# Ledger of designs, part 97: designed miniproteins, single chains, continued (4)

Each design is a single chain, and the fold is of that chain. pLDDT is the mean over its residues in the fold that is shown.

## One batch from the design tools (miniprotein)

Design m15569
Fold by ESMFold2-Fast:
Structure m15569 (fold): chain A 96 residues (1-96)
Amino acid sequence: KLEEAINSLSKEVKEYILKGEEALKKGDYESAIKYYEKAIELSKTDKELGIGYYYLGLAYLKKGDKEKAKFYFQSALKYNNPEVAEEAKEKLKEIE
C-alpha cells in the first residue's frame, strides 16, 4: 500500500520521500525530517501532501516526538489520501 502510494508521486517528490526513508532506516531522523519537509514543499496535490505528512509523522515518532507525530498523522488524514489513511490511523492508535 505505501509502495503503491510512493509510486503515484511525481519524480521529484518521490526522490525526497525515498531519501527520507533511507535516512529513517539509518536512524538519521533529522535528515529524514528535512527530506520529508522538502517532499511536502514540492508537492502539487493533496494526495502528495498526505503522503509527505504521513512520512513526516513517522520520522517524528521514531525521534520520540509523539506530539508532532500525532499532529502530522492528523495532517495526513486531512488531505484524504486513501493510500495512507489506514496506516496513519494505526499510527495514531499506537501513539495513544
Scores: mean pLDDT 83

Design m15570
Fold by ESMFold2-Fast:
Structure m15570 (fold): chain A 56 residues (1-56)
Amino acid sequence: SMVIERNLQRDLGLTPEQLELARRMVAAGASPAEIARALGISERQGAGLKEALLKA
């Protein structure tokens, strides 16, 4: 869903490139901690981002 992706960009302050990286990491089975480390966000935010991208 494009709406979910736009909300995640806004809420987390992610660039389009960071969101694309997160999407690829989720597709590869990355953990919330790995996503958080790569994007410079909290592990809780990484978990929320992973769940949202899996549902999109």
Scores: mean pLDDT 76

Design m15571
Fold by ESMFold2-Fast:
Structure m15571 (fold): chain A 95 residues (1-95)
Amino acid sequence: MSRELLDHEVEAALHIMQAALDRKIAERYLKEGNKEKAIEAYESALDHYRRAQEHLERALALTPPGSPAHQRFQRELEWTRREIEEVEKELEKLK
């Protein structure tokens, strides 16, 4: 793995982790009736998932097509896109 590829893989993983934490924070605020704070947390999660998407797209471009690494990044990118759609739907319900 090149250093550039590793950097993008690590950045994507960190942003996915941060987004997951922000989603849990948003869900807690919703349970507490704090809609304003829930919206802020979901918007933070959305930003982190979008940054992860950018890093995964770059990682995918740096890997040979058909390689196990390329297939893994493709699956992670597809998963991240679905998570973005889910957060966008939650935000639509709250706004």
Scores: mean pLDDT 89

Design m15572
Fold by ESMFold2-Fast:
Structure m15572 (fold): chain A 65 residues (1-65)
Amino acid sequence: MKEKIELQVEAAVVEIAAYLLVEDPEAREKVMELAREAERAAEEGDLEKARKLIEEAKKLLKEAL
């Protein structure tokens, strides 16, 4: 349960960071989509998928900054 909540929180933080910090609308939307997919995967109990999606979202977030 804790790991699921941690992944959901991490995904939400990435989504918020993209919304606030990424100026390019296309890059922002892409990061936010991946973060939302990660939140859904975590909610469904697919923690491995959630982790991979969060890592992908963080990578794109860094590239967009």
Scores: mean pLDDT 83

Design m15573
Fold by ESMFold2-Fast:
Structure m15573 (fold): chain A 60 residues (1-60)
Amino acid sequence: SDMDELEKLKDEVQELRDKGEISGEEAREMWDKALEVYLETGDVKKAIEVLKKLIEEKKK
């Protein structure tokens, strides 16, 4: 469930990149920030929340 949600968010980041709304570098930075939170906390839900926030900031 949480992993499926994370995969959906990863797909949303890829869609933003494909639409030209973000660069490939920005997409990588967004993913790296979510991954860093997971590695530091061991909590995938916190990583999901961070990635959701970053996606919403890019969509405005």
Scores: mean pLDDT 81

Design m15574
Fold by ESMFold2-Fast:
Structure m15574 (fold): chain A 119 residues (1-119)
Amino acid sequence: MVTLTESGGGTFAEGSSATLSGKISGPYEGLVSVSWIAERPGKGGIAVASISGSGKKTGYGEEVKGRATISLDKANKTAYLNLNDLKKEDTATYYNIASVLVDGVVRLVAGEGTQVTVV
């Protein structure tokens, strides 16, 4: 079974930075992409960042553009999201989601969610 383990959440001061990570483990044929999605109370889910399995293509949501960096350590199968200049509006549950190939079929694997609170 493919699993995804998230870390890096907590309580952060406004104007500081946070680094979230998602480590992919278990048997799969290939990595298609990795994404970070933030779920805010009463506002629903927003796209934060994405990176292709090759690491060559990145995308960012408008709310974090210029403040976020996504990277992929292919050898260690770990994706990182760095959020700079944290705002109170960044308070959310962050989900790391990987798109992986298993037996020629694309499957989504999600982490359990990581809480980020900005005070």
Scores: mean pLDDT 84

Design m15575
Fold by ESMFold2-Fast:
Structure m15575 (fold): chain A 57 residues (1-57)
Amino acid sequence: SVEEIAEELKKRLGIDDETAYKLARFIKTGSFEGISGDLFMKYQEELAEMTRKYKPK
């Protein structure tokens, strides 16, 4: 779920709840809503790994 992805991101990246939720929503839905280019680029490698792990088939 989005909540599980957000918790894993908080643990891995040391980010706040709001940022973790935005990135978790991106991983699950592909939506960039509320995500800056700088934030995306900073965590690009980790986001790619998490997207592969949590994308439902």
Scores: mean pLDDT 76

Design m15576
Fold by ESMFold2-Fast:
Structure m15576 (fold): chain A 81 residues (1-81)
Amino acid sequence: MEEARARAEELVREAERLAQEAAAAYDAGDYARAAELLRRAAELLEEAAELLAEDPEAAEAARRAAEVARAHARELEALAA
């Protein structure tokens, strides 16, 4: 469980970094880049949720964060089209 937990923490930190880069891209009007960054963040958060399966509260939080990121990505993809 130690390696899985450490990996999940790393994935969450990377997802947070990608979300911040997505916000910067959005502010610059680059909606396509912002959407791509949020899609990658969602994928990392989904992977983190799988690794956190033994901590249901943490796993659920990661899954919800992934859903929010995917929803934002879809909205930005529509703006980029």
Scores: mean pLDDT 86

Design m15577
Fold by ESMFold2-Fast:
Structure m15577 (fold): chain A 75 residues (1-75)
Amino acid sequence: MELEEILKELEEAAKKNEEEAKKKVEELLKKGETDIEKIVEKLNEVVRAAAEAGRIVRETGDSEEGLRYMYEKLK
């Protein structure tokens, strides 16, 4: 699974709850059949960015600002 798909799943989960986002990441890791260690490192970066983006959205109510933060961090 590409990081872009993981980002979409995390974005959907982050809109509902940070716990759902974490569970979604764990599900994707279990379904993946590629280098888990490398994916875990990248997903930790994505999860951290998603959590911060979610915080921004909750505090500001601006989903675009949260998404921009996530995209900037993952470049």
Scores: mean pLDDT 63

Design m15579
Fold by ESMFold2-Fast:
Structure m15579 (fold): chain A 58 residues (1-58)
Amino acid sequence: SAAVDALLAAIRAGDLAAVGAALHRMQTDPALQAEVVAALSADPELAARARELAARVR
């Protein structure tokens, strides 16, 4: 989905604002959350980066 693609691009770029917005969206969108989890499960390096960025978001 476009939302997943945009989030993965934001994670690669280190865009904290975009990552924070996506985390907020995932709180109310379990389908998006599931797609993101599946995509990150396929890419452990990106998953590690996502965890680091999420820890830095408020």
Scores: mean pLDDT 79

Design m15580
Fold by ESMFold2-Fast:
Structure m15580 (fold): chain A 86 residues (1-86)
Amino acid sequence: MAEEYVKKAREAFEKGRYEEAARYALKALELDPKNQEALNLLLQAMAELAAEGRVELAEEALEEARRLGNEAATRAAELGIEMGLG
């Protein structure tokens, strides 16, 4: 269920595990494409990954968002990277 993945994404984000947070947020969006909390967690996790200099991992998550065919998820991931880089 999408709610379980949103919870896992939030817990991972709170622990500073931003790659894991982004992955769980994307899984939630695969199950519930309009989940606003998952979109927000994806954006924030991507921003933190980019800010940490983990650009390759952020790019992998962006590619996964594009593969889902979800425009909102793709935009959230792109905006997150832009915000993290400055």
Scores: mean pLDDT 87

Design m15581
Fold by ESMFold2-Fast:
Structure m15581 (fold): chain A 57 residues (1-57)
Amino acid sequence: RDAEIEERLRRVRELAEEVAKLTGLSPREAEQRIFDGEELPEKAKKAAEELLKASTV
């Protein structure tokens, strides 16, 4: 259970960093948007999906 939660948190953090770069938001703001389930711009959503698919170490 903890391992699955830890993996989700890691992915959200990495996603937030990339979304912040693409949208100009801070990583913390991007993370909050993702956690609140708020809609992101289409460009950020598409990039986020691609990053999740091709997630590298």
Scores: mean pLDDT 65

Design m15583
Fold by ESMFold2-Fast:
Structure m15583 (fold): chain A 88 residues (1-88)
Amino acid sequence: MKEKLDKLMKEFYEAKKKNDKKKQEEILKEMEKLAKENPNDAEAWTALGEAYAEMGLYKKAIEAYKKALAVDPNNERAKGNLEVAEAG
């Protein structure tokens, strides 16, 4: 699981560096599938929320962070990211 998530996150941020919006959207769909197939993985939901936020999809980012916190209430990354997404 972690290996697949780490690879998708790396590919997402590489696509962001290159301003390749189409590639970011393709990877985002793969991250959505991974989180839905692994609903008890707080890291998958947190990473999906971060990807949504990078794409400007703040409502979806908030939902993903809330799912991460439902799984792991002490996930500081999801907490911090949720506060930023709700403020912006």
Scores: mean pLDDT 84

Design m15584
Fold by ESMFold2-Fast:
Structure m15584 (fold): chain A 56 residues (1-56)
Amino acid sequence: ASFSAAEIREFDRDGDGVLSPEELAALLKAMGLDNGDGRLVGEGARTLARLLEAGA
């Protein structure tokens, strides 16, 4: 799965370029990258880290 920098920015409510853990969890849940209970999983966290690095 891939998503654009615009989608990442949409979940950055503060607009300061930093996602809170709650905002990050909501993004991962919406994309189906969490374990279904709203907690981050290693694979989801790695995927997001790579996407943020590529989008920077």
Scores: mean pLDDT 58

Design m15585
Fold by ESMFold2-Fast:
Parts: sequence; structure tokens; C-alpha cells
Structure m15585 (fold): chain A 89 residues (1-89)
Amino acid sequence: SEWTPERLEELQRAVAEELVAHREEIEAELERARAEGAPAEEIEALELLVRAAEAAEAGRAREALELVLRARMVATGAGEAEREALLAG
């Protein structure tokens, strides 16, 4: 397997460190998006990134990674596109 437990733990730590390092930037981006009336999915994705940074600061690196992945899905519209595809057949 490409992902050993050690490699996954390394990835979780790297993602957590990046989130903590960029927390102020993420929070500023969320405030900008809200002030400018950005699409709901962009605001939701940024809110998930703020929560990911909070989880990272609390030492919950696994939760932080999961929240980043959720933010990515929301931002790309993958969840909505998948639902629409299922309804269309």
C-alpha cells in the first residue's frame, strides 16, 4: 500500500501545520467572502477550513484533514454534481 500509517501521520501533521500557519489568512478570506456576498458554497468551504484550523490547533490532526477534504468537496461542487447525476440516472 502506498499509504503506510507513518506516511498518513506525516500528511496529517503537514496539513495541520499549514492550517495553523494560515489561520489568519483563512479567517480574513471568510470575512471577505461574507462582505462581498460570495456564493454559499464558497462561504461554507471557508467555514470548514476555519474549523479545520481550530481542530489542528487542538491537536486533532485527523479531524483537521477530514474537514479540509470536506471543504474541497463543497468548493468544487462535487457533492451537488454527484447528487444531480444520481437523480438524472
Scores: mean pLDDT 77

Design m15586
Fold by ESMFold2-Fast:
Parts: structure tokens; sequence; C-alpha cells
Structure m15586 (fold): chain A 56 residues (1-56)
């Protein structure tokens, strides 16, 4: 079921969309991944989640 997203969740989706567009434009995956993690950290995402993304 769809629920109303929080501002933080909406911001994360926006960042995901930006990262996806960068990958489509030929940006390097590792560079995009580092930027994604850094931006999520700025939003106060939990370190455990960030480490999981980093591991892939």
Amino acid sequence: SLRKLSEKELKILEIQGEMYRKLQAGAEEEEVKREFIARLRELGAEEELLKEIEKE
C-alpha cells in the first residue's frame, strides 16, 4: 500500500533519481556511490544503512 512519504524519504528518492541520471550520462559507478553515501549521511541516515550500501 502507498503511504505518504516523509520529507526525508522524498529527499532520498530525489537523490536516487539524480544518481541514476548521472549513471545514465556515463558517470563512474564508484564515484556515484560515494556521492550517494555522502548525501545520505548529510540527511542523517543511519550509519548501519550507509555501511550496507557501501558493501553492496
Scores: mean pLDDT 72

Design m15587
Fold by ESMFold2-Fast:
Structure m15587 (fold): chain A 68 residues (1-68)
Amino acid sequence: KNASEEALELIRKAIEEGKLELAKKALETAISLTPEDAETWRLLGEVLKKLGKFEEAEKYYEKAKEIE
C-alpha cells in the first residue's frame, strides 16, 4: 500500500467509528495534496452528510463526479 491508500483506509475507519471531525480534517488535507482523487471528494461529501451539512455534501459529490 502507498501512503495515500493507507491514509484513505484510516479515514474510512474514522468515519465508521463516528470520528467525523477527524475524518473531515484528514480528507481536507488529502484534497490539498491530491485534488484529482475523486474518491477523496466523495468521502468528504459523505462525512459532511453525516455531520448534517447536506448542501455542502452535495457540492463535494458534484466535484467528485466532475473529476471522474
Scores: mean pLDDT 78

Design m15588
Fold by ESMFold2-Fast:
Structure m15588 (fold): chain A 60 residues (1-60)
Amino acid sequence: MRDQAVHYTRLASKALLDGDEKKAEEYLQKALEAAPSEELRRGIERAVENSRRFALEDAS
């Protein structure tokens, strides 16, 4: 398990909920860089995308 990739993914999701898109992008990139496999990178992208959708729905 790559703890850093998971940690940054959670920070990116939290930043999206806080409305801080710039921080979310920074943490997303750090999470992707920490991910050693393409499978994990795709999982991270999906998790962040889902968080972004929930944040947008709440704002709407």
Scores: mean pLDDT 75

Design m15589
Fold by ESMFold2-Fast:
Structure m15589 (fold): chain A 76 residues (1-76)
Amino acid sequence: SEGERAIARVEELARAALTDPELRQALETAAGYARGLSQREIAERLGISPATVSRRLREVGRELAELLRLAYEAVR
C-alpha cells in the first residue's frame, strides 16, 4: 500500500539522517509541518529563522512532510 511504502521510505531516511545533519534538519522541519505546526513554531523549536524553515519547505520539505503524514496515517 501507499502507507506501507511511506513507512519504509521514512525508515530509510531516518537511518540516513544518523550520518547526515542536513537531512536530519530537513526531516525535523518536515515533521513539524506534517504535525500542523506553523513555520514560526518550527523555527522557534529548532532554533533557526522562519526564512530558513520557509526555504527548506520550498526545496523538499513539503514532499517530505506529505511522506511523513502518509506514514503516520498508515500506523494509526
Scores: mean pLDDT 78

Design m15590
Fold by ESMFold2-Fast:
Structure m15590 (fold): chain A 91 residues (1-91)
Amino acid sequence: MVEEIRRAAAAGDREAVRRAAEEAGRLIAEALLAAGVRTAADAERLPEEVRRLAAELDELLRRLAEEDPEMAEALHRGLMTPLAELARQLA
């Protein structure tokens, strides 16, 4: 996932970055829902693979925000779309 997003970003393909980010965000949202996460402390209940994915995406987002703000926006929007949907489902 992160490698695919990184490759798409290097190619300047914002649509590919957004789509791959949506897939990653959906996977994280599904893991959050399955683990019953309601607080930041509950995030430690997530599988190690999901926590690692989230950390790698956060690092990539920070780096892209400094190097290519438009690409960072595509990554952020992709990630937040499924997470915002989850938040709405939980409300």
Scores: mean pLDDT 76

Design m15591
Fold by ESMFold2-Fast:
Structure m15591 (fold): chain A 62 residues (1-62)
Amino acid sequence: SDDEKKELEQKIKELEEQIKELEEELATETNPDKKFELEVQLGVLNIELGVLKMILETLKKK
C-alpha cells in the first residue's frame, strides 16, 4: 500500500542518516577496537538498509 511505501521510505532515510553519522565517526576514529565496533555497526545497518530498499523496489514494481 502507499502508506507502507511511505513508512519504508522514512525508515530508509533514517537509516541513511544513521549510517552517515557512523561513517563520519569512523573516518575520525584512531582507536582500532572502536574502529572495529563502528565497522560492525555499519555492516549491520547497511544490511538492514539493503533489505528495506529491496522491499521498497518490489512494492514500486507492483
Scores: mean pLDDT 85

Design m15592
Fold by ESMFold2-Fast:
Structure m15592 (fold): chain A 79 residues (1-79)
Amino acid sequence: SLLEELLEEARRLFEQGRAAAAAGDPSFVDYYDRALELLDEAIRLAERSRTPLPDREALERFRADIEAALAAARAAAAA
């Protein structure tokens, strides 16, 4: 489904962002921002498609994980 495709791409971008951040590559910002864009689209689709609440909560947790990773990577890059 489109939802599954968006989530798979968001996960792939999240892993690319983590790898870039670990390598000190500033492109981690672009990967995380794109992952958040796709995840926000996935959350909107899940809301419209009557996705069960536990699955929607998992999407919200994933979003929070990406935001936390981005904040941590930005803080590390600034230090």
Scores: mean pLDDT 85

Design m15593
Fold by ESMFold2-Fast:
Structure m15593 (fold): chain A 62 residues (1-62)
Amino acid sequence: EPPPQEEIDAAMYTIAGSIALKQGDLRSAAEYYRQAARYAERAGDLDLARRLREEAERLEAE
């Protein structure tokens, strides 16, 4: 059974955030991780959502 769309979206935004981070775009990386966290929460993966939000907050603090 294919994963729910929310899990796919969470993965895609996480990848986009990682690419932005590698390019030095901390603001875009934080925004992508926040979107990924929202989709992870909707998918029921609360641990992943929490980790992604913490990562976004850390990037915004720098």
Scores: mean pLDDT 81

Design m15594
Fold by ESMFold2-Fast:
Structure m15594 (fold): chain A 60 residues (1-60)
Amino acid sequence: SPEVERLRAELRELEELLERLERELAEETDPERKAALERDIRALRRSIALLRERIAALEA
């Protein structure tokens, strides 16, 4: 399905972004920037979880 292929591509992009943000968080020493990264990572993890559920439902 073209829709599933598109969603899988988006999932890969989000997973790559998550890895990048987690690396940035590990190296960050500024508490304000660290808090911002933690918020972005939480939001991104939620988006990834929802996207995985959507893909699973479409492939069921």
Scores: mean pLDDT 89

Design m15595
Fold by ESMFold2-Fast:
Structure m15595 (fold): chain A 77 residues (1-77)
Amino acid sequence: GTGDNPDELIKGYQEVIELDPDNAYAYYDLGKLYYKQGNLDKAIEYYEKAARLAEKKGDTRLLKKAKENIEYVKEQQ
């Protein structure tokens, strides 16, 4: 199916976080989608939200990935 529209995926993940605001992986995936759109500020915002939630949950792997992506995106600005 032709369902790989980034705008539709962003909307889907936004609905996920509205229902479960503690879903760190949904924020992380939103960061990736905004980065693909070239919206670097929103990519950083969502990666920072993912990092904060990952730290709260003790998910050291996701925390590291989110921080690495924040640094990478900042280098693109």
Scores: mean pLDDT 83

Design m15596
Fold by ESMFold2-Fast:
Structure m15596 (fold): chain A 68 residues (1-68)
Amino acid sequence: MSKEELEKKIAEILEKVKKGEMSREEAIEQLVKLGVPRSVALAAIDDILRYGADPKKVAKSIADMVMS
């Protein structure tokens, strides 16, 4: 999987969480399946739901971290 493809998939998951279309538990499972560490997935979802973070910015940060 390319870094750009990973970023896009993470952004889609986080956007669905922000819109209430995906549960926190389902999003964590899908992020872990993409190779995102569980701790990072938990922090990302908290950033979206608690702090209103931009899904695209969070996704880019995670993709940069995981693909480094």
Scores: mean pLDDT 84

Design m15597
Fold by ESMFold2-Fast:
Structure m15597 (fold): chain A 58 residues (1-58)
Amino acid sequence: SAAELAARRAQLVEDARRRSQKIKELEKEIEDLKNSPTVDQERLAKLQEELEKLKRSS
């Protein structure tokens, strides 16, 4: 139905916005960690993996 299509489109738009925001937050956190005088290599690797997974997820 038209109502179901409208609800689906709204959900996709919201999901896309939330994903984009999370990607930006992860990118900032990664940059901040790289610029830190003491880099947590394990944390950095985990954040990079999360970012790559989000970018690959449809």
Scores: mean pLDDT 80

Design m15598
Fold by ESMFold2-Fast:
Structure m15598 (fold): chain A 55 residues (1-55)
Amino acid sequence: SARIEQLREEMERLREETDERLAKAKTLEEAQKILDEYAERMKAIVAEIEALKAA
């Protein structure tokens, strides 16, 4: 569906933004916070895709 395509595009943008943030991270703690935020946002997108696939 068009919504699933949009969500996959959001995942790709999130990956790009996260890669940029990680490249600029100066400490391990900063990098870990970026990765934790990325994981939570990805989990939400995946959950929406799974809900749409079930409908």
Scores: mean pLDDT 86

Design m15599
Fold by ESMFold2-Fast:
Structure m15599 (fold): chain A 62 residues (1-62)
Amino acid sequence: GAEELAKIAEEKAKELGKETKDKEKIEEELYKLVGPLMQKASDDEAEAARAAIMQALNEHFA
């Protein structure tokens, strides 16, 4: 569900943040990871996942 996609995005953002401070690169890698899962999810679940990715990026790289 949406919560699982959000959790995956948050965990991956934390991992990538240890290797780079490039917000654009991290965002690209997150969408590569969760993009296929979002494509199989409902529209509401996909929107929740995008919001979670943006939230994780803002918290770690703002």
Scores: mean pLDDT 71

Design m15600
Fold by ESMFold2-Fast:
Structure m15600 (fold): chain A 70 residues (1-70)
Amino acid sequence: SEDEELYRRAERELGELLREADEAALAGDYERAARLAEEVARRARELGLPRVAEGAEAAVEMARRALAAQ
């Protein structure tokens, strides 16, 4: 239960950072969106949260493609 609470807190914190990345992307700040999503991907891998890492990596790719299109 203690480990479960630790993982739940980590997932909530990383979810908030991904939300900030999405908000940055909606505002057209793709550099900030990519940076935030990259941080989430790195931390998710370190914490053993592969689904969160995959989602964050997809967000990074999308933000980088948007930057390349500008």
Scores: mean pLDDT 84

Design m15601
Fold by ESMFold2-Fast:
Structure m15601 (fold): chain A 95 residues (1-95)
Amino acid sequence: MDEEIEKLRAFALDPNATPEEIRAKAQELLDKLVAEGDWEGIGRLADTLSEVAIQAAKEGRFDKARALALMSADAGVRLIHRAVEKIADEIEKKR
């Protein structure tokens, strides 16, 4: 899994990679990690996408940086959603 995240990082840093291609590959990997229940992997993916987004922005590749940042946010939302589900369950048990 770390190898797949590193491949995505290398692909995202390629100047010929389009925002659409980056989004598609990141979404595919995110969906795979969610299906496997690899929450630690999702966290690493979110961090990696965020780091590459900052690098792309520093290089003036703003469309790419935006795509990466949105995918990092989507991965983060999956982690938050799981936490919220646990909190909601505890609230319902209290009622």
Scores: mean pLDDT 80

Design m15602
Fold by ESMFold2-Fast:
Order: structure tokens, then sequence, then C-alpha cells
Structure m15602 (fold): chain A 51 residues (1-51)
């Protein structure tokens, strides 16, 4: 389970992915997935990259 700080960081990552054009989201997503090991957070990031 993510701490409050980690949840805030995840929210910022999701917002970043959503602001990027689709062609740039995959590269940023791949990088974020190396830093985020929580399965639920990884799922949220993948869903954000898919819009």
Amino acid sequence: MLSEQEKDELKAMIDTLRRLPPERRQGVLDHLLTEVKDPEAQKALREAAES
C-alpha cells in the first residue's frame, strides 16, 4: 500500500502522463514503471497513458 507522500507523487505522475501527447506517453510510462513497484500504482499509470 502506498504512503500519503507516494500517493501524491503518483497523482503528479498521472497528471504528467495525461498532459503529454499520446506518442510521448509510452516512453514516460516505461520510465515511471521502473520507479513505481506497487501493482495498483502501475495499473493507474498504464490507464493514464491510455487516456
Scores: mean pLDDT 77

Design m15603
Fold by ESMFold2-Fast:
Structure m15603 (fold): chain A 109 residues (1-109)
Amino acid sequence: AADTLTAVLTAKITATKPRKATVRGVVRASAAAGATAGSATKTADISAGENTVTVTVTSTFADAIADGDKVAVMITVTVEGGKTQSSGTTFTLTAATTTVTATMSVTVK
C-alpha cells in the first residue's frame, strides 16, 4: 500500500466581476482535527460568471494507507473583497485508494 494520497479539490466560483480568488486545500489524517498530511494553495484570476479553480494536494502519511483509514479534506475559498468560505469532507479509504476528489461551490457579489 502507498503512504501517499492525491486530493483533487475543485472550487466552482460564481462572481459578479473579475478579481482574484485564492483556493486552499488541506488534507488531515483521521479527522478534521487530525495532523496535516498535505496542503496546497492556488491563486487565480477569475472572471464575471462561472469559474473553476482546481488545487491538487499531495499528502504523505507516516504509515501506509490501510482499509478503513479516514482522511478529512477541507477546501477554503477567499475571493478579493469577499468572505472566506470553507467546506469539509471526510473520506474512508482502502489500501488501494490513491486519489480523492471534492468540490465546493461559492457565489460572490
Scores: mean pLDDT 81

Design m15604
Fold by ESMFold2-Fast:
Structure m15604 (fold): chain A 77 residues (1-77)
Amino acid sequence: KAKELLEEALKAIEEAGVSEEVLKKARELKKQSIKAIELGYYQGAADGARQLADLAEAAGAPEEVVEKIRKIAEEIA
């Protein structure tokens, strides 16, 4: 469930049309968050999802995309 939410967050960023450099950072954050889940550290995964939202916001993604990812972070926690 939490892994699926992280996949949805990354997909939202990919669909927002951000730069390839932003996508590389987003993919690394997702990878780190998945590892946190595998270690049972869901708070770490939620922190990773919040960082994905911050990255999307800084990259100029639509407000609706940023809000969706922030809600995903709350759902993981």
Scores: mean pLDDT 81

Design m15605
Fold by ESMFold2-Fast:
Parts: structure tokens; sequence; C-alpha cells
Structure m15605 (fold): chain A 74 residues (1-74)
């Protein structure tokens, strides 16, 4: 059986899905991409208190990169 997913792997999968959703939304409109980004941030804020500091910091950096892509498209 594959090894159990770590907190880092679970968060990475969540963010990978969010990045893909934002890229697809950007093909439709910048406003839709912004909505997806806001929903992703809200979901992340809900899990943030349960994350280790290292995982939380890495996730914040990835969210900042996603925000930058959306802002550059507007």
Amino acid sequence: APAPLTQEQLVDRFLDGAEKAIEEALKESPEKARQVLEETRAAFDDILPHLSPEVAQRARERLEEMEKKVEEAI
C-alpha cells in the first residue's frame, strides 16, 4: 500500500488543485479567477490554525504567487 499522505502532501494537493482552477478561470475572465483566488484563501484561512509553521509558510508563498498571476492578468 502507498504511504499515508503527510500534512505537506495534502496541502500541496489542495494548492495544486487551486492553481489549476485559477489558470482555467483566467481563460474565462480575470474576475472569475479573482473569485476562485478569494475562495481558495478563505479555505486556507480555515485550515491555517491546524498547519505546522513550515507547511503554513510554504502554502502562503504559493498563494502569494497565485495572487500575483491574477493581479497581472487584470
Scores: mean pLDDT 79

Design m15606
Fold by ESMFold2-Fast:
Structure m15606 (fold): chain A 56 residues (1-56)
Amino acid sequence: MERRERAVEAVLEAFKKGANVTPPRELIEKAVDEVFEKRPDASLGEIAREVARALL
């Protein structure tokens, strides 16, 4: 799985386990893309945390 796809899936799993509301996949994908643009070297965990912060 590509790094972007893995980041999106990690965020989706985090929302399913910890949040009552799951954002639309398109919103998650856009937030992941923005994190990659700001921090192209970020780990999957860092991307997931930044996206969760932006959407929560």
Scores: mean pLDDT 73

